# Designed miniproteins, single chains, continued (4): the designs that were tried, part 50

Each design is a single chain, and the fold is of that chain. pLDDT is the mean over its residues in the fold that is shown.

## One batch from the design tools (miniprotein)

Design m13839
Fold by ESMFold2-Fast:
Structure m13839 (fold): chain A 62 residues (1-62)
Amino acid sequence: MKEIAEAVEDYEGKTPLDLTLKKGDIVEILTYIGDHYAVVKSLKTGEVGIVPVSKLKVIGKE
């Protein structure tokens, strides 16, 4: 079951593995990395990267 989340604030990626998000961007959560990070896919760009879970609000499960 995949989770869909919305970025609650802007996030600028700090490394090449990170994804840059704008507030309101919709992402698919692919997997969690511990309690603080997730690998997500941007539904806007199709890019995959790591973001802090604190920047995300889960809005749906499919």
Scores: mean pLDDT 80

Design m13840
Fold by ESMFold2-Fast:
Structure m13840 (fold): chain A 56 residues (1-56)
Amino acid sequence: MSRAQIEELAKRLGVSPRTVEGALAAFASGDPVLEALARRDLQLSDEEWEELRSLL
């Protein structure tokens, strides 16, 4: 994952780049608890969440 992609996505979603990095780390971990926490912190719709997952 490039830093530029993380920053662009963060701007699009209205969140910090650190928040996007946390969500991507949660997806990479395969831990459903961490994934659920990241989804809640980002307050993303189902569509936005699936788009974020596609960046893995």
Scores: mean pLDDT 74

Design m13841
Fold by ESMFold2-Fast:
Structure m13841 (fold): chain A 55 residues (1-55)
Amino acid sequence: GKVGERLNEILSGLSPQARMSAIGAYLSALGQGKSSEEAVKVAEEAGRLMEEIER
């Protein structure tokens, strides 16, 4: 779906470790009751932060 397409686009731009961080954040946000759209934004931010830590 559209959410899956947005998540895949975000993940494709990330390093393997940042991708794993983003996926973990996405699943955690969904488990906390956040919407899929909010979960995607949380995943994007988590991936970005992981890439900053790696550099």
Scores: mean pLDDT 80

Design m13842
Fold by ESMFold2-Fast:
Structure m13842 (fold): chain A 63 residues (1-63)
Amino acid sequence: DEGLKLAKEMLGEDKKKYLEHVKEQVKEAVDEGNYKLADALLDQARKAGVPEEELEKIRKEVE
């Protein structure tokens, strides 16, 4: 999965920047009413190695 490879690379290079990118993408998806995309973005971040605590923080900030 090319997207997962890119996500892992970005997380390894700059964790803060990657988390901010994920947060912005999730917020945009939620603002558009696309909860399926928001969940998929969070799932990909989880597979890339982002802890559940960080994923929950993103969810709380975009609700």
Scores: mean pLDDT 79

Design m13843
Fold by ESMFold2-Fast:
Structure m13843 (fold): chain A 61 residues (1-61)
Amino acid sequence: MESKRLSGELYYALGLLLEKKGLYEEAAEAFRKAAKYYREAGDLEEAAEAEKLAEEAEKKA
């Protein structure tokens, strides 16, 4: 089933949009959601990348 992977992709895109708008706390939250869904889908590499982006956004908040 592709629903978890799609959710990860959508939250990842949302995180990028929020970061572009300077909403770093919300961006970090979106990237953490993306990482969770990528892990549940078995996309561990994408999950790790999303976790790094969440940490970077937290530092900017």
Scores: mean pLDDT 83

Design m13844
Fold by ESMFold2-Fast:
Structure m13844 (fold): chain A 69 residues (1-69)
Amino acid sequence: SAVELLRKAIEALKQGNYFEAIKYLREAEKETGDERLRELIGKIASKTVSRDEAIAMLEEVLKEVEKKL
């Protein structure tokens, strides 16, 4: 589920595992079609967003996805 993938991505970011985080985010983007996830993947890969900012953005997406379930 997209919720589980987003939770795994957040956990990977907290562990500093950016490769695993990007993998889970790509899978979540495929399930949701959420363009914010694609933009965030680009920012993480280019190091233009901090870990804490990336986590905060993902927690907002997770909140919205949970409301649609």
Scores: mean pLDDT 82

Design m13845
Fold by ESMFold2-Fast:
Parts: C-alpha cells; sequence; structure tokens
Structure m13845 (fold): chain A 99 residues (1-99)
C-alpha cells in the first residue's frame, strides 16, 4: 500500500466512526466497505473481524439493534455469505447479552 492509500483508508475509517456516532448506519457501512476494499489481500476472517469491530462500536453508541444493522450492511457490501453475516451477528448478540 502506498502512503496515500494508507491515509485514504485511515480517513475512511474515521468517517465510518463519525457516521456510527451520528447514527448514520448507511454512511458508516459505505465508508467501512470502501476502507476494506483498499485491503484486497485481506482474508475472509480479517473482513469478519472488521465487521464485528464496527458492530461493537455501533453497540457502544446506539445499542444492539444498530450494531446488528451496521454489521449486516458492511457484510453485504463486502459480499460475505449469509452464513458469515449471521455468524458475526450471533457473536455480537452473545457478547452483549452477557451482562
Amino acid sequence: MTPEERERREQLVREAIKAIKNGDIDKAAEAMVEALKLFPEATREQKLDAVYAAGRLAYEEHGLDSAIEVARKIAEGLGLTPEERERVIARLKEDYAAD
């Protein structure tokens, strides 16, 4: 990755975080998908980890329903399978239903 591509990715991640905090789930998913597409060599597991991380942040700001919606939209944008999407959603439910 060039220094310019790295900076663009970091900018997109910051925009996704801001969108999550603002409750703009669609914009958050679009920015995160674009950021992850700058990592074409990322494994499916690394993509799932990134989806989970975005979902976790959405949970901390807006609760579980927002976490599930963000995770689902990012996974769909990345072309992940329904089974992979539901695996991330199940993990979010397990981790945040434990309190």
Scores: mean pLDDT 81

Design m13846
Fold by ESMFold2-Fast:
Structure m13846 (fold): chain A 67 residues (1-67)
Amino acid sequence: ELSPEVKEFLEKKVREAMEEGNGYVSAAQVRDIILEAKREFNLSDEEISKAMEYLSRVILEEKRKKL
């Protein structure tokens, strides 16, 4: 499981990226968000996989809200 702090961080970073990208988050931005989370929270490889999955869900939910 991901800690609430990691989830909040990912949600914030997705919102920031979507605001800058007019509702779009690039693959490079996804990579950079995950690498930043790894650095900030010292994530294991398993936690990185979970963070990537969670980030994908957050992007889909935020994109849906902007329709």
Scores: mean pLDDT 79

Design m13847
Fold by ESMFold2-Fast:
Structure m13847 (fold): chain A 56 residues (1-56)
Amino acid sequence: MSFPSLDEEEIRKLVEAPSLEEAKKILEELYPDMPEEQIERYAAFYYALGQAQKNS
């Protein structure tokens, strides 16, 4: 899987997102050209990282 060129701050926004829905919105705003399947995968991945950090 090839990741898009994400900035550290963009990744932080995704990790800090309060919900998966918000993470998807952030990705859609940053990368409107990104396929929906890729948005779902990246949003889930970075959101899960944030949850793991808070919930470990």
Scores: mean pLDDT 75

Design m13848
Fold by ESMFold2-Fast:
Structure m13848 (fold): chain A 64 residues (1-64)
Amino acid sequence: GSLIDALKGVISAIEFKDEELLELSLKELSKHDPELAEKIRELVEAGKYEEAIELAKEAIKEAE
């Protein structure tokens, strides 16, 4: 999938607490931007879900 599709997947996975979708979306994201994927993973592991969602939304804006 595209970078934007992977980022949308991350946002949906966090909002719906779908751990399988989150892992698949982060794997896809890491193919496009491994540093961004790791930053989002770190935020999720720290329980900073809103910050992770905002980072993904910002990345979508930059990719447009």
Scores: mean pLDDT 85

Design m13849
Fold by ESMFold2-Fast:
Structure m13849 (fold): chain A 95 residues (1-95)
Amino acid sequence: MKTEKERLALEAEALTALGRIAASLGDYELAVRLFEEAIRLAEEADPKVLAEALTALGEVLAEMGKYEEAIEYYKKALELDPNNERARENLEKLL
C-alpha cells in the first residue's frame, strides 16, 4: 500500500477511536464531528477503515434516536466490509 494511504487510514482509525471515547462521555456532537472527519480521510485510503468509521457514526446516531439514519450507515459499512461483525450485529438489533 502507498505510504500516503497508510497514513490516512491510521489517522481515520485514531479519529474513530477518539469519537467512540467522546460518545462514551455523552459528547455526541464531538463524536459525530470526529467520525465525519474519519470518514473523509478513510474514503481516500481503506474501505475496511471506512466501514468501521461508518459503523461508529451509525452507533452514535442510534444513541441519538436517529434509527433510520443509523440503519443506512450500517448497510453502507457492510457493503464495504461484509465481515464487519459490529455493523451486522447493530443492524440486526434495529431490524
Scores: mean pLDDT 87

Design m13850
Fold by ESMFold2-Fast:
Formats: sequence, C-alpha cells, structure tokens
Structure m13850 (fold): chain A 60 residues (1-60)
Amino acid sequence: SSALRAALDKALEQNDRAGFGKVLAELIQLALEGDSEAAKDVQEALKRANMTVFAQKVPK
C-alpha cells in the first residue's frame, strides 16, 4: 500500500478532499481484507486529516 500512502499524502498536501476520500476508501477495503498495514495507514490518515482544513467543516 505504499502507492496508496503516497496518494493519500498528496491529497492532504493539495487539500483534495475527493481524492483523499477515494484513497481512504481503498485503504479501508484492504484493512477489512486483513491488511494490518492498511489499517494503520487508515488510523494515521484520520488523525492527520483531523489536523487539516478538513476539520474546519466539523463542528466543535
């Protein structure tokens, strides 16, 4: 999932919410199939997204 991780980082850097969501969905699917690395990537992505402009659209 190194390619998905790189795509995720790029989407976050460019504030590409749609691209971020697409890559995140693919990582979640891999995690459900038993990929523990993908599961870790999902958790790290959610933590990082909470600290970006995406969090501004979520009420406090």
Scores: mean pLDDT 70

Design m13851
Fold by ESMFold2-Fast:
Structure m13851 (fold): chain A 65 residues (1-65)
Amino acid sequence: SERLIELLQRLLGLSREEAERVVRALSESQREALTKLLEQEEKEPDPGRREAIRRFVEEAIRQAE
């Protein structure tokens, strides 16, 4: 949970409060999947692939409403 909060703040620009709300809305499997995707985004050298991962994560968060 803490790792995902950190990644959401750093990569998506969310506040701590916003990141904590996102984490609470997600299931355990969703938290694990999004953590992995955001870690892949950090390591991705291709800007286009990085943007695609970011957009996918943003869409997944919106669907978790």
Scores: mean pLDDT 81

Design m13852
Fold by ESMFold2-Fast:
Structure m13852 (fold): chain A 62 residues (1-62)
Amino acid sequence: MAEGVGRVGEVVARARLEGSTITVEVFGRGSEEQKEEARRLAEEDARLNGLKQLEELKKLLE
């Protein structure tokens, strides 16, 4: 499974990519703009990590 993290100031967002669904949890205090940016960064990180995991698994699986 792919996960991503986004951080803006004191706001931290964690994203989990499961199939076509992304679940995001946001922690900390900040403006709505900071929360939205952290969420966006976490989702992007999770998608990139998912793509990398698929490529690495294809290379490493026997």
Scores: mean pLDDT 78

Design m13853
Fold by ESMFold2-Fast:
Structure m13853 (fold): chain A 86 residues (1-86)
Amino acid sequence: MTVIITFRGVTEEQKQAILEEGERLREEGYDVEVKIEGDTVTLTIGGLSVEQEIGYILRAIGYGLDGYKVEVEIKGDTTNITIDLR
């Protein structure tokens, strides 16, 4: 399963944290891509189990509960998550 997480309005510290998470996941054997465009970071993670995908959805819900705008779209084996951190 694949999760694509798009963060908008990220700080430099948040960009660094996302890059470090991406490197950690690559070291664990996942197929990971990180794309940075200005204040937007897209993290693509392939090779996830259903339980791991649910974990990412729950983390996204946590951002929504903290008052950030969150959108989640599930299509087949791919989950798209958008988090606006502004």
Scores: mean pLDDT 82

Design m13854
Fold by ESMFold2-Fast:
Structure m13854 (fold): chain A 95 residues (1-95)
Amino acid sequence: GVLSEEEVERLIKITKKLIELSTTYYEKQLESPGFKSLSKEEQIQVDTARLRRLQEEVTPEDKLFLKLLTARAVASESIPESDKELLEEIADRLE
């Protein structure tokens, strides 16, 4: 399945909020500790582009991305419960 435009816009909002809350205000560390992180603005651009593509195609890598996004949102006290519910519904639909 693919995501609707409404679902994508809500996921973009959630992702922006998580990026703003989860790191040093302007940078996020990559999985490899020896690499320079993307800036906040660069991470938002990359994740926004990925999410917009989910209206057309969802790959296995995108499913993993959404599962990790859902886990981060659910663990955060700063994300509204309605947004957590949306992420869990999308994850269930996509596997």
Scores: mean pLDDT 73

Design m13855
Fold by ESMFold2-Fast:
Structure m13855 (fold): chain A 64 residues (1-64)
Amino acid sequence: SEEELLEETAKKLGVSPEVVRGALEAIRTGDPVVIRVAVADLARASGKSEAEVRAILEEALARL
């Protein structure tokens, strides 16, 4: 389910499911500036690299 996927992704990133939902919505806009800001913010919050965060979010989107 979408909710289960959000919770699993949130656990991988060490953030709340609400934060993951916001980042996925940012990617869905297709706006490069919005995506860049969302990925950078999530990388800072998670302590992971922007590349790792982007890969995790893209994997989550592929499973929705």
Scores: mean pLDDT 83

Design m13856
Fold by ESMFold2-Fast:
Structure m13856 (fold): chain A 55 residues (1-55)
Amino acid sequence: MEELQKEYKQFLDKIAEEYRKAKETLSPEDYQKFVEKLSEKLLERDREIRERLAA
């Protein structure tokens, strides 16, 4: 359980860094698309975590 939580935290930290870089480098339109794509990855990861907790 703790190992899974660490993996998720590392994933979230990585995502936060990607958001920061995107905000600095992308146009507002491209940033919006990037945010939508990352939101999909976050939902997928959340689903994965819930599946592993249920196993």
Scores: mean pLDDT 75

Design m13857
Fold by ESMFold2-Fast:
Structure m13857 (fold): chain A 79 residues (1-79)
Amino acid sequence: MTSLLDEEIAYIEEKAKTIKDEKARKEVLELVRRARELVEQAREAASQGNWQEASRLLMEAMRLVSEAIRKLEEALKKE
């Protein structure tokens, strides 16, 4: 699960760098940054045996990734 999410985050970050609109690019990159922070926190929680917290953090990361994809697609359609 986490490895697939990391791959998706990396893909979004790479595509975000191709956005010509500076404001849209910054918004997508900020969502990706927040998602990575949550994934890191989830890994730490899991390493401590706190599986409930790790799950909640991963769900929040997935929500941010979905929002980043939506904004990325919207920005690219305008170009």
Scores: mean pLDDT 82

Design m13858
Fold by ESMFold2-Fast:
Structure m13858 (fold): chain A 73 residues (1-73)
Amino acid sequence: MLEVEIDLALARMYSALGKLFESKKDYEAAIESYEKALEILREAIERAGEETPEMREEIERIEKNIEETKKKM
């Protein structure tokens, strides 16, 4: 439980960095930050053996942000 919460917080930090880079129009850096957030969440799910609703929502939001950012490149 605690490890999942830490991973979710870390993923949210990388997602926030992605948003920051996107606001600066650094789209490549934004995508790299979003992809790092996804990697953290995927690894957390593998370790926990389950996907929480919060993790699913975060993954879906990040994937949408990646697609929207790619359209701007």
Scores: mean pLDDT 82

Design m13859
Fold by ESMFold2-Fast:
Structure m13859 (fold): chain A 83 residues (1-83)
Amino acid sequence: SSELDANSLTPQLLADGEEQVLIDRYKKAIENDPNNIEAYINLGKVYYALGKLDEAIEYYEKALEIDPNNEEAKENLAKVKAA
């Protein structure tokens, strides 16, 4: 795993502009492989860390459209909906 990953992000941990680098990275991953479930989950985590709950939900739901049994996406979606 990378040193900077979406699993450890909170809104307080993102520097100004750092979130855009992560968003661009994961969007490119999706462009290269539209079935890259991890990229959708990571985008959801970045948006959640930014407090953008609607966008976080959207990307977790997209991950579940690809793999409805993905436990990480289900757990993160439930966490966002409870926030």
Scores: mean pLDDT 76

Design m13861
Fold by ESMFold2-Fast:
Structure m13861 (fold): chain A 58 residues (1-58)
Amino acid sequence: MSTLPDPLTASREQIEAADLAALLEQARAARKAFEELGMHVSAARAEEVIAYLEELLA
């Protein structure tokens, strides 16, 4: 696909619990990928997203 939608612009209040779990899984994968690429700032941001989503699902 030549263009990607911007799902991250969606309001948090519109994200269902299942979508939050999917985002958490994606954030964990992204953090691992950023670490492997040496993108420490992006990896740290992904960790913050992971912590936030885990708190919401607790």
Scores: mean pLDDT 72

Design m13862
Fold by ESMFold2-Fast:
Structure m13862 (fold): chain A 76 residues (1-76)
Amino acid sequence: MKEEEKKKKAEELIKKGKEYEKKGDYKKAAEEYKKAAEIYKELGDEEKARKAYANAAKSLILAEDYEALEELKKEY
């Protein structure tokens, strides 16, 4: 994908993550934040990648999905 398209996709994924958080679907929120973090990492935007990763980790803690949290920690 072009860099501009990747950036827009990552922003859309962050919005989806926030929507799932509002619905209490923390596992889906974590999946969307993780996808956004991966895109920001590819773009070299370490600050946005770190924030998205932190939101994914927080969502997994709220979901009590500690197995997925351990997998996430291995990727970042």
Scores: mean pLDDT 82

Design m13863
Fold by ESMFold2-Fast:
Structure m13863 (fold): chain A 63 residues (1-63)
Amino acid sequence: SREFAVALIAKEGRLSREQAELVVDAAEAHPEPTEALARELGERLGISPEQALRLLRGAQALL
């Protein structure tokens, strides 16, 4: 479920609930996340593009 995805992404990414919701929202909107999306999201969250892409793929697997 969305709630489970947000909670798990927050825990695994060490993100706030609001930051985890941005990751889950991006994953729902973009079934095939791009490196450009991961870079933009990483900059917004203060994490690496590689970590952002990993979290996006993780969120997608939970949806």
Scores: mean pLDDT 84

Design m13864
Fold by ESMFold2-Fast:
Structure m13864 (fold): chain A 75 residues (1-75)
Amino acid sequence: VSEEEAKEIAELARKALEALAAGDPEKALEYLRKARELASKATGIELPEDASLEEIAEKLDKESQKLLREAIKAA
């Protein structure tokens, strides 16, 4: 897990939330899928195939928050 990976995951999660707020759930799903793949790769944790959007978002938030806190401390 690197600061760059943490930033990339956070950026994708933010874009997904912005797309959802703009009324574009399809775009939000694409960003969440990409963020999920990057989070899984960065942490080495495999996400369940049948994970709901809420479960994926919560896992991403927790992982992104931990990575962001580490990145902020490193800066």
Scores: mean pLDDT 62

Design m13865
Fold by ESMFold2-Fast:
Structure m13865 (fold): chain A 55 residues (1-55)
Amino acid sequence: MPLSGLERAALRLYFEQGLTPEEVAERLGISPERVEEIIRKAKEMGLTPEDILPR
């Protein structure tokens, strides 16, 4: 399923760079709750870290 640019950026920061939801939220200017919702949505779509990370 298509992800928005913001959702993809949040997932990349979380999985690729190992940032916490709070750190991702600070970097993107959104709430930590929103970041956690994005991560949950990705899991519900069957996405794994391997699907998000190019390596």
Scores: mean pLDDT 74

Design m13866
Fold by ESMFold2-Fast:
Structure m13866 (fold): chain A 60 residues (1-60)
Amino acid sequence: SMEEEVRRLEAEAKRAYARGDYATAARLLQQASELAREGGDEERAKRLEHGAKVLAALAA
C-alpha cells in the first residue's frame, strides 16, 4: 500500500540520518512526502516536505 511505502521511505531516511547522510535522508523524505500527497494525506505530506527541506539545508 502507499502507507506501507511511505513508512518504508521514512525508515530508510532515519537510517541515512543516523549515519550522517543528510542528502540521502532529505531525498527519501521528499519521496515519502510525494507518496503521502498522492495518497491524500496532505498533513503528513507537509510534515515530510518540511523535514526534507531542513535536512537538505544541512547537506548544503
Scores: mean pLDDT 89

Design m13867
Fold by ESMFold2-Fast:
Structure m13867 (fold): chain A 60 residues (1-60)
Amino acid sequence: SMEEKLRQEIEELLREMDRLDEEYKKAVEKGDKKKAEELRKRLIETIGEIIRKIGDLIDA
């Protein structure tokens, strides 16, 4: 169903978010400001996708 597909996509995005968060923390600890900013932007994009898909799931 559409709901099952959306739940799976949200779960995949949550796993991606966790990986990006770990990489972001490591970049911050190393003082790599450029890498941290790149990862921060990717985290924001991933969070935005999660929010959008949750909205789709609520409206379903």
Scores: mean pLDDT 86

Design m13868
Fold by ESMFold2-Fast:
Structure m13868 (fold): chain A 75 residues (1-75)
Amino acid sequence: MSEEELELEAEIALALMGAEVLKHSENEETKKLGEEAIELVLKAEEALKEGDFETARKLIEEAKELIKKGNEVDE
């Protein structure tokens, strides 16, 4: 695997973990953001498997934004 591919796989794993934490929240808004972030991470994984690193990166960034919003709501 390329270094870029390995970095994206690592970011996907971290984003998935963050999204799963939000999905397990008792707060309905936070849970919904976690579910949406998981969907984006899964799409990023598919893009990465197709060799579309640009799309994978964009989807990961969108997932990270939702995770950030979920953390702000849960506070």
Scores: mean pLDDT 80

Design m13869
Fold by ESMFold2-Fast:
Structure m13869 (fold): chain A 55 residues (1-55)
Amino acid sequence: SAAEKAREEEVFRETAELLVLVGGIEREDAEALAKTLSLEEAEALVEGLRRHLQS
């Protein structure tokens, strides 16, 4: 569905944003890296990075 695709794109976008913020990776490299991940891998990374920021 369109809503499901939008949520998936949001997860990958957030993954790249968090890789820049937490990992100190250049945005272009973070976006490229995020695109190599599965949806489940991206979701797991987002959760882990968010927990790191909340610690």
Scores: mean pLDDT 81

Design m13870
Fold by ESMFold2-Fast:
Structure m13870 (fold): chain A 60 residues (1-60)
Amino acid sequence: MMMEVLDEQLRAMEHLLRDPAYADLSIRTIARMVGFRDFREASRLFRERFGVSPAELKAA
């Protein structure tokens, strides 16, 4: 289902944002790596799913 695919992409994005090996990559690059074409949409969906923005998670 489309919702399952989207949740997998958001979880992969969260995993990469938390991974020190990817710390030097921009959030835009990480979003693209997990299949998001639109960074603003990816950021909005991430915040709705996890309650924090990708930038907030990466800064922590």
Scores: mean pLDDT 76

Design m13871
Fold by ESMFold2-Fast:
Structure m13871 (fold): chain A 70 residues (1-70)
Amino acid sequence: KAKEYFEKGKEAFKEGKYEEAEKYYTEAIDLDPSLAAEAYKNIAKAYEAQGKLEEAEESKLLAEELEKKK
């Protein structure tokens, strides 16, 4: 369920499993698109933790765009 995958993503991030965190957040978005803005913010944090700054910026911009849509 979407919220369950979102929580799994947060736990994976806390454990330093950044690619696993990204996968869980993506599954949460697929199950509940209303979580997309918040999930992309957390995906951006996972990219930043890996030094993938360009991917992080792109995910942050996607989250900001989705927030504007309400």
Scores: mean pLDDT 80

Design m13872
Fold by ESMFold2-Fast:
Structure m13872 (fold): chain A 90 residues (1-90)
Amino acid sequence: SRMEELLEELRRIAEELRRRFPEDPLARAAARLIEEAIRAIEEGDLLEAEIYLGLLGIILGVAKLIGDEELAELIERAIELLDELLKLLK
């Protein structure tokens, strides 16, 4: 299903963030927020998932401000996937 595809792609992005930027605190924060958003969705807590989406937006803003374009691209992709997933569940 599309929902399972989106969840799997989000898991892959979190893994890629940890693999490509293992010592970056912003990448660790983004990966953790993606993991927590997936957990919230699997538990049916869509409000909590929306909060994690908002927090990812803040981390994206910081990544763009410091000029980390590769990190920003991965976070932006995660935000797009999470937004699509939440729209499917509403």
Scores: mean pLDDT 90

Design m13873
Fold by ESMFold2-Fast:
Structure m13873 (fold): chain A 91 residues (1-91)
Amino acid sequence: MTVEEAIERVKEVADYAISLIPDPELQEELRKVYDRAIERLKAAKTQEEIDAVFAEASRELNRIKEKASPEAQKAIDALLTELRHLANLKK
């Protein structure tokens, strides 16, 4: 899997998660979190930078999960899995 393919998978899963959230403010929070994570992962040059980005995204997504339905929580967990795959493709 290429970095570009991994980014597309993150976006696809994120869009699905957003579709399960009726609150526009929570939708916007989720969009900001994954957009920032993708941007920072694309820019990251060291393992420490990659780990820091993933840790921050995980904390923010977990906070959003607390306000989400069980179905949306499952989709956010899938988003975390795809972000981890993207992080693992960086050197």
Scores: mean pLDDT 82

Design m13874
Fold by ESMFold2-Fast:
Structure m13874 (fold): chain A 60 residues (1-60)
Amino acid sequence: MKRFRIKAKNIEEAIGVALRVIGEAPEAKVSLEGNEVIVELPDDEELIKWAEELQKEYEA
């Protein structure tokens, strides 16, 4: 499994990101750590690429 951290600006954005992950990648295990969304994915290249792109969106 691959683990990704997406840092949100606030808890409201973190909840929104978590809901988006659940909707777009139902195979993902999602948890919240404050303003961070922790996403655990199976070793699937398409899911990993999607998560990397999602993480990049929230780093800008």
Scores: mean pLDDT 80

Design m13875
Fold by ESMFold2-Fast:
Structure m13875 (fold): chain A 84 residues (1-84)
Amino acid sequence: SMLERLAELLEEAIEALEEGKVEEAKEKLEEAIRLAEEGGYGRLAGILHLALHFVEEGKIDLALELLKNALEAVKAGKPEEVEA
C-alpha cells in the first residue's frame, strides 16, 4: 500500500541520517514527499518538507524528531495526525 511504502521510505531516511548519509536521506525524503502529495496527505507532506529543510540546514536532530513522528503516524494509519 502507499502507507507501507511511505513507512519504508521514512525508515530508510531515518537510518541514512543516523549513519551520516545525508544525500541518501534527502533522496528517500524527496520520494516520501512526492508520495505524501500524491496521496493527498497535505499535513504529512508539509512536515516532511520542514524535515528536508532541517537536513539542508544541518539540523539533523530536529529533522530526525520530525521524521520519527511522521513514521509513527504513518504506521498507525493516521498520516494527517503527525506531530510537528
Scores: mean pLDDT 89

Design m13876
Fold by ESMFold2-Fast:
Structure m13876 (fold): chain A 62 residues (1-62)
Amino acid sequence: MAPTDAEVAAMAAGDRAAAERLARRFGISPEQARAAVRSVAAVGGDAALAETALRLAARAAA
């Protein structure tokens, strides 16, 4: 369930719908999805790093 570069860019820009779609895909809250993507964006990360962060957030939420 890899996010696309477009999804990561939309979430970094504050797109609520993109955050909700990724949150449902990973089984986490939209807040957790936004936090993971913002952390990746802050270090200049790509979609692959965002996928890793989202998977870790999902594991922590379980």
Scores: mean pLDDT 73

Design m13877
Fold by ESMFold2-Fast:
Structure m13877 (fold): chain A 78 residues (1-78)
Amino acid sequence: MSPQERIDRLTEHAERARRAGDLVSAAESYYELGQTLAQAGDYQKAIQYYSTAEQLARQAGDDELAQKSQQNKQQVQS
């Protein structure tokens, strides 16, 4: 799967999860979007998606996902 194909699939999944109120699935998808964009060198979008993943993970009570999202955001900002 190309980076663009992965981004498209993750974006669709995140949008469906948000509409369904599934904050955990949405946060996971935004976290993977952040990773995919960071690997592709789009650090600005990666930071945006990690920030969204962190916020949704905290709302869902998923402390591990929130911490990972914050850590990866800091790594790409460095």
Scores: mean pLDDT 84

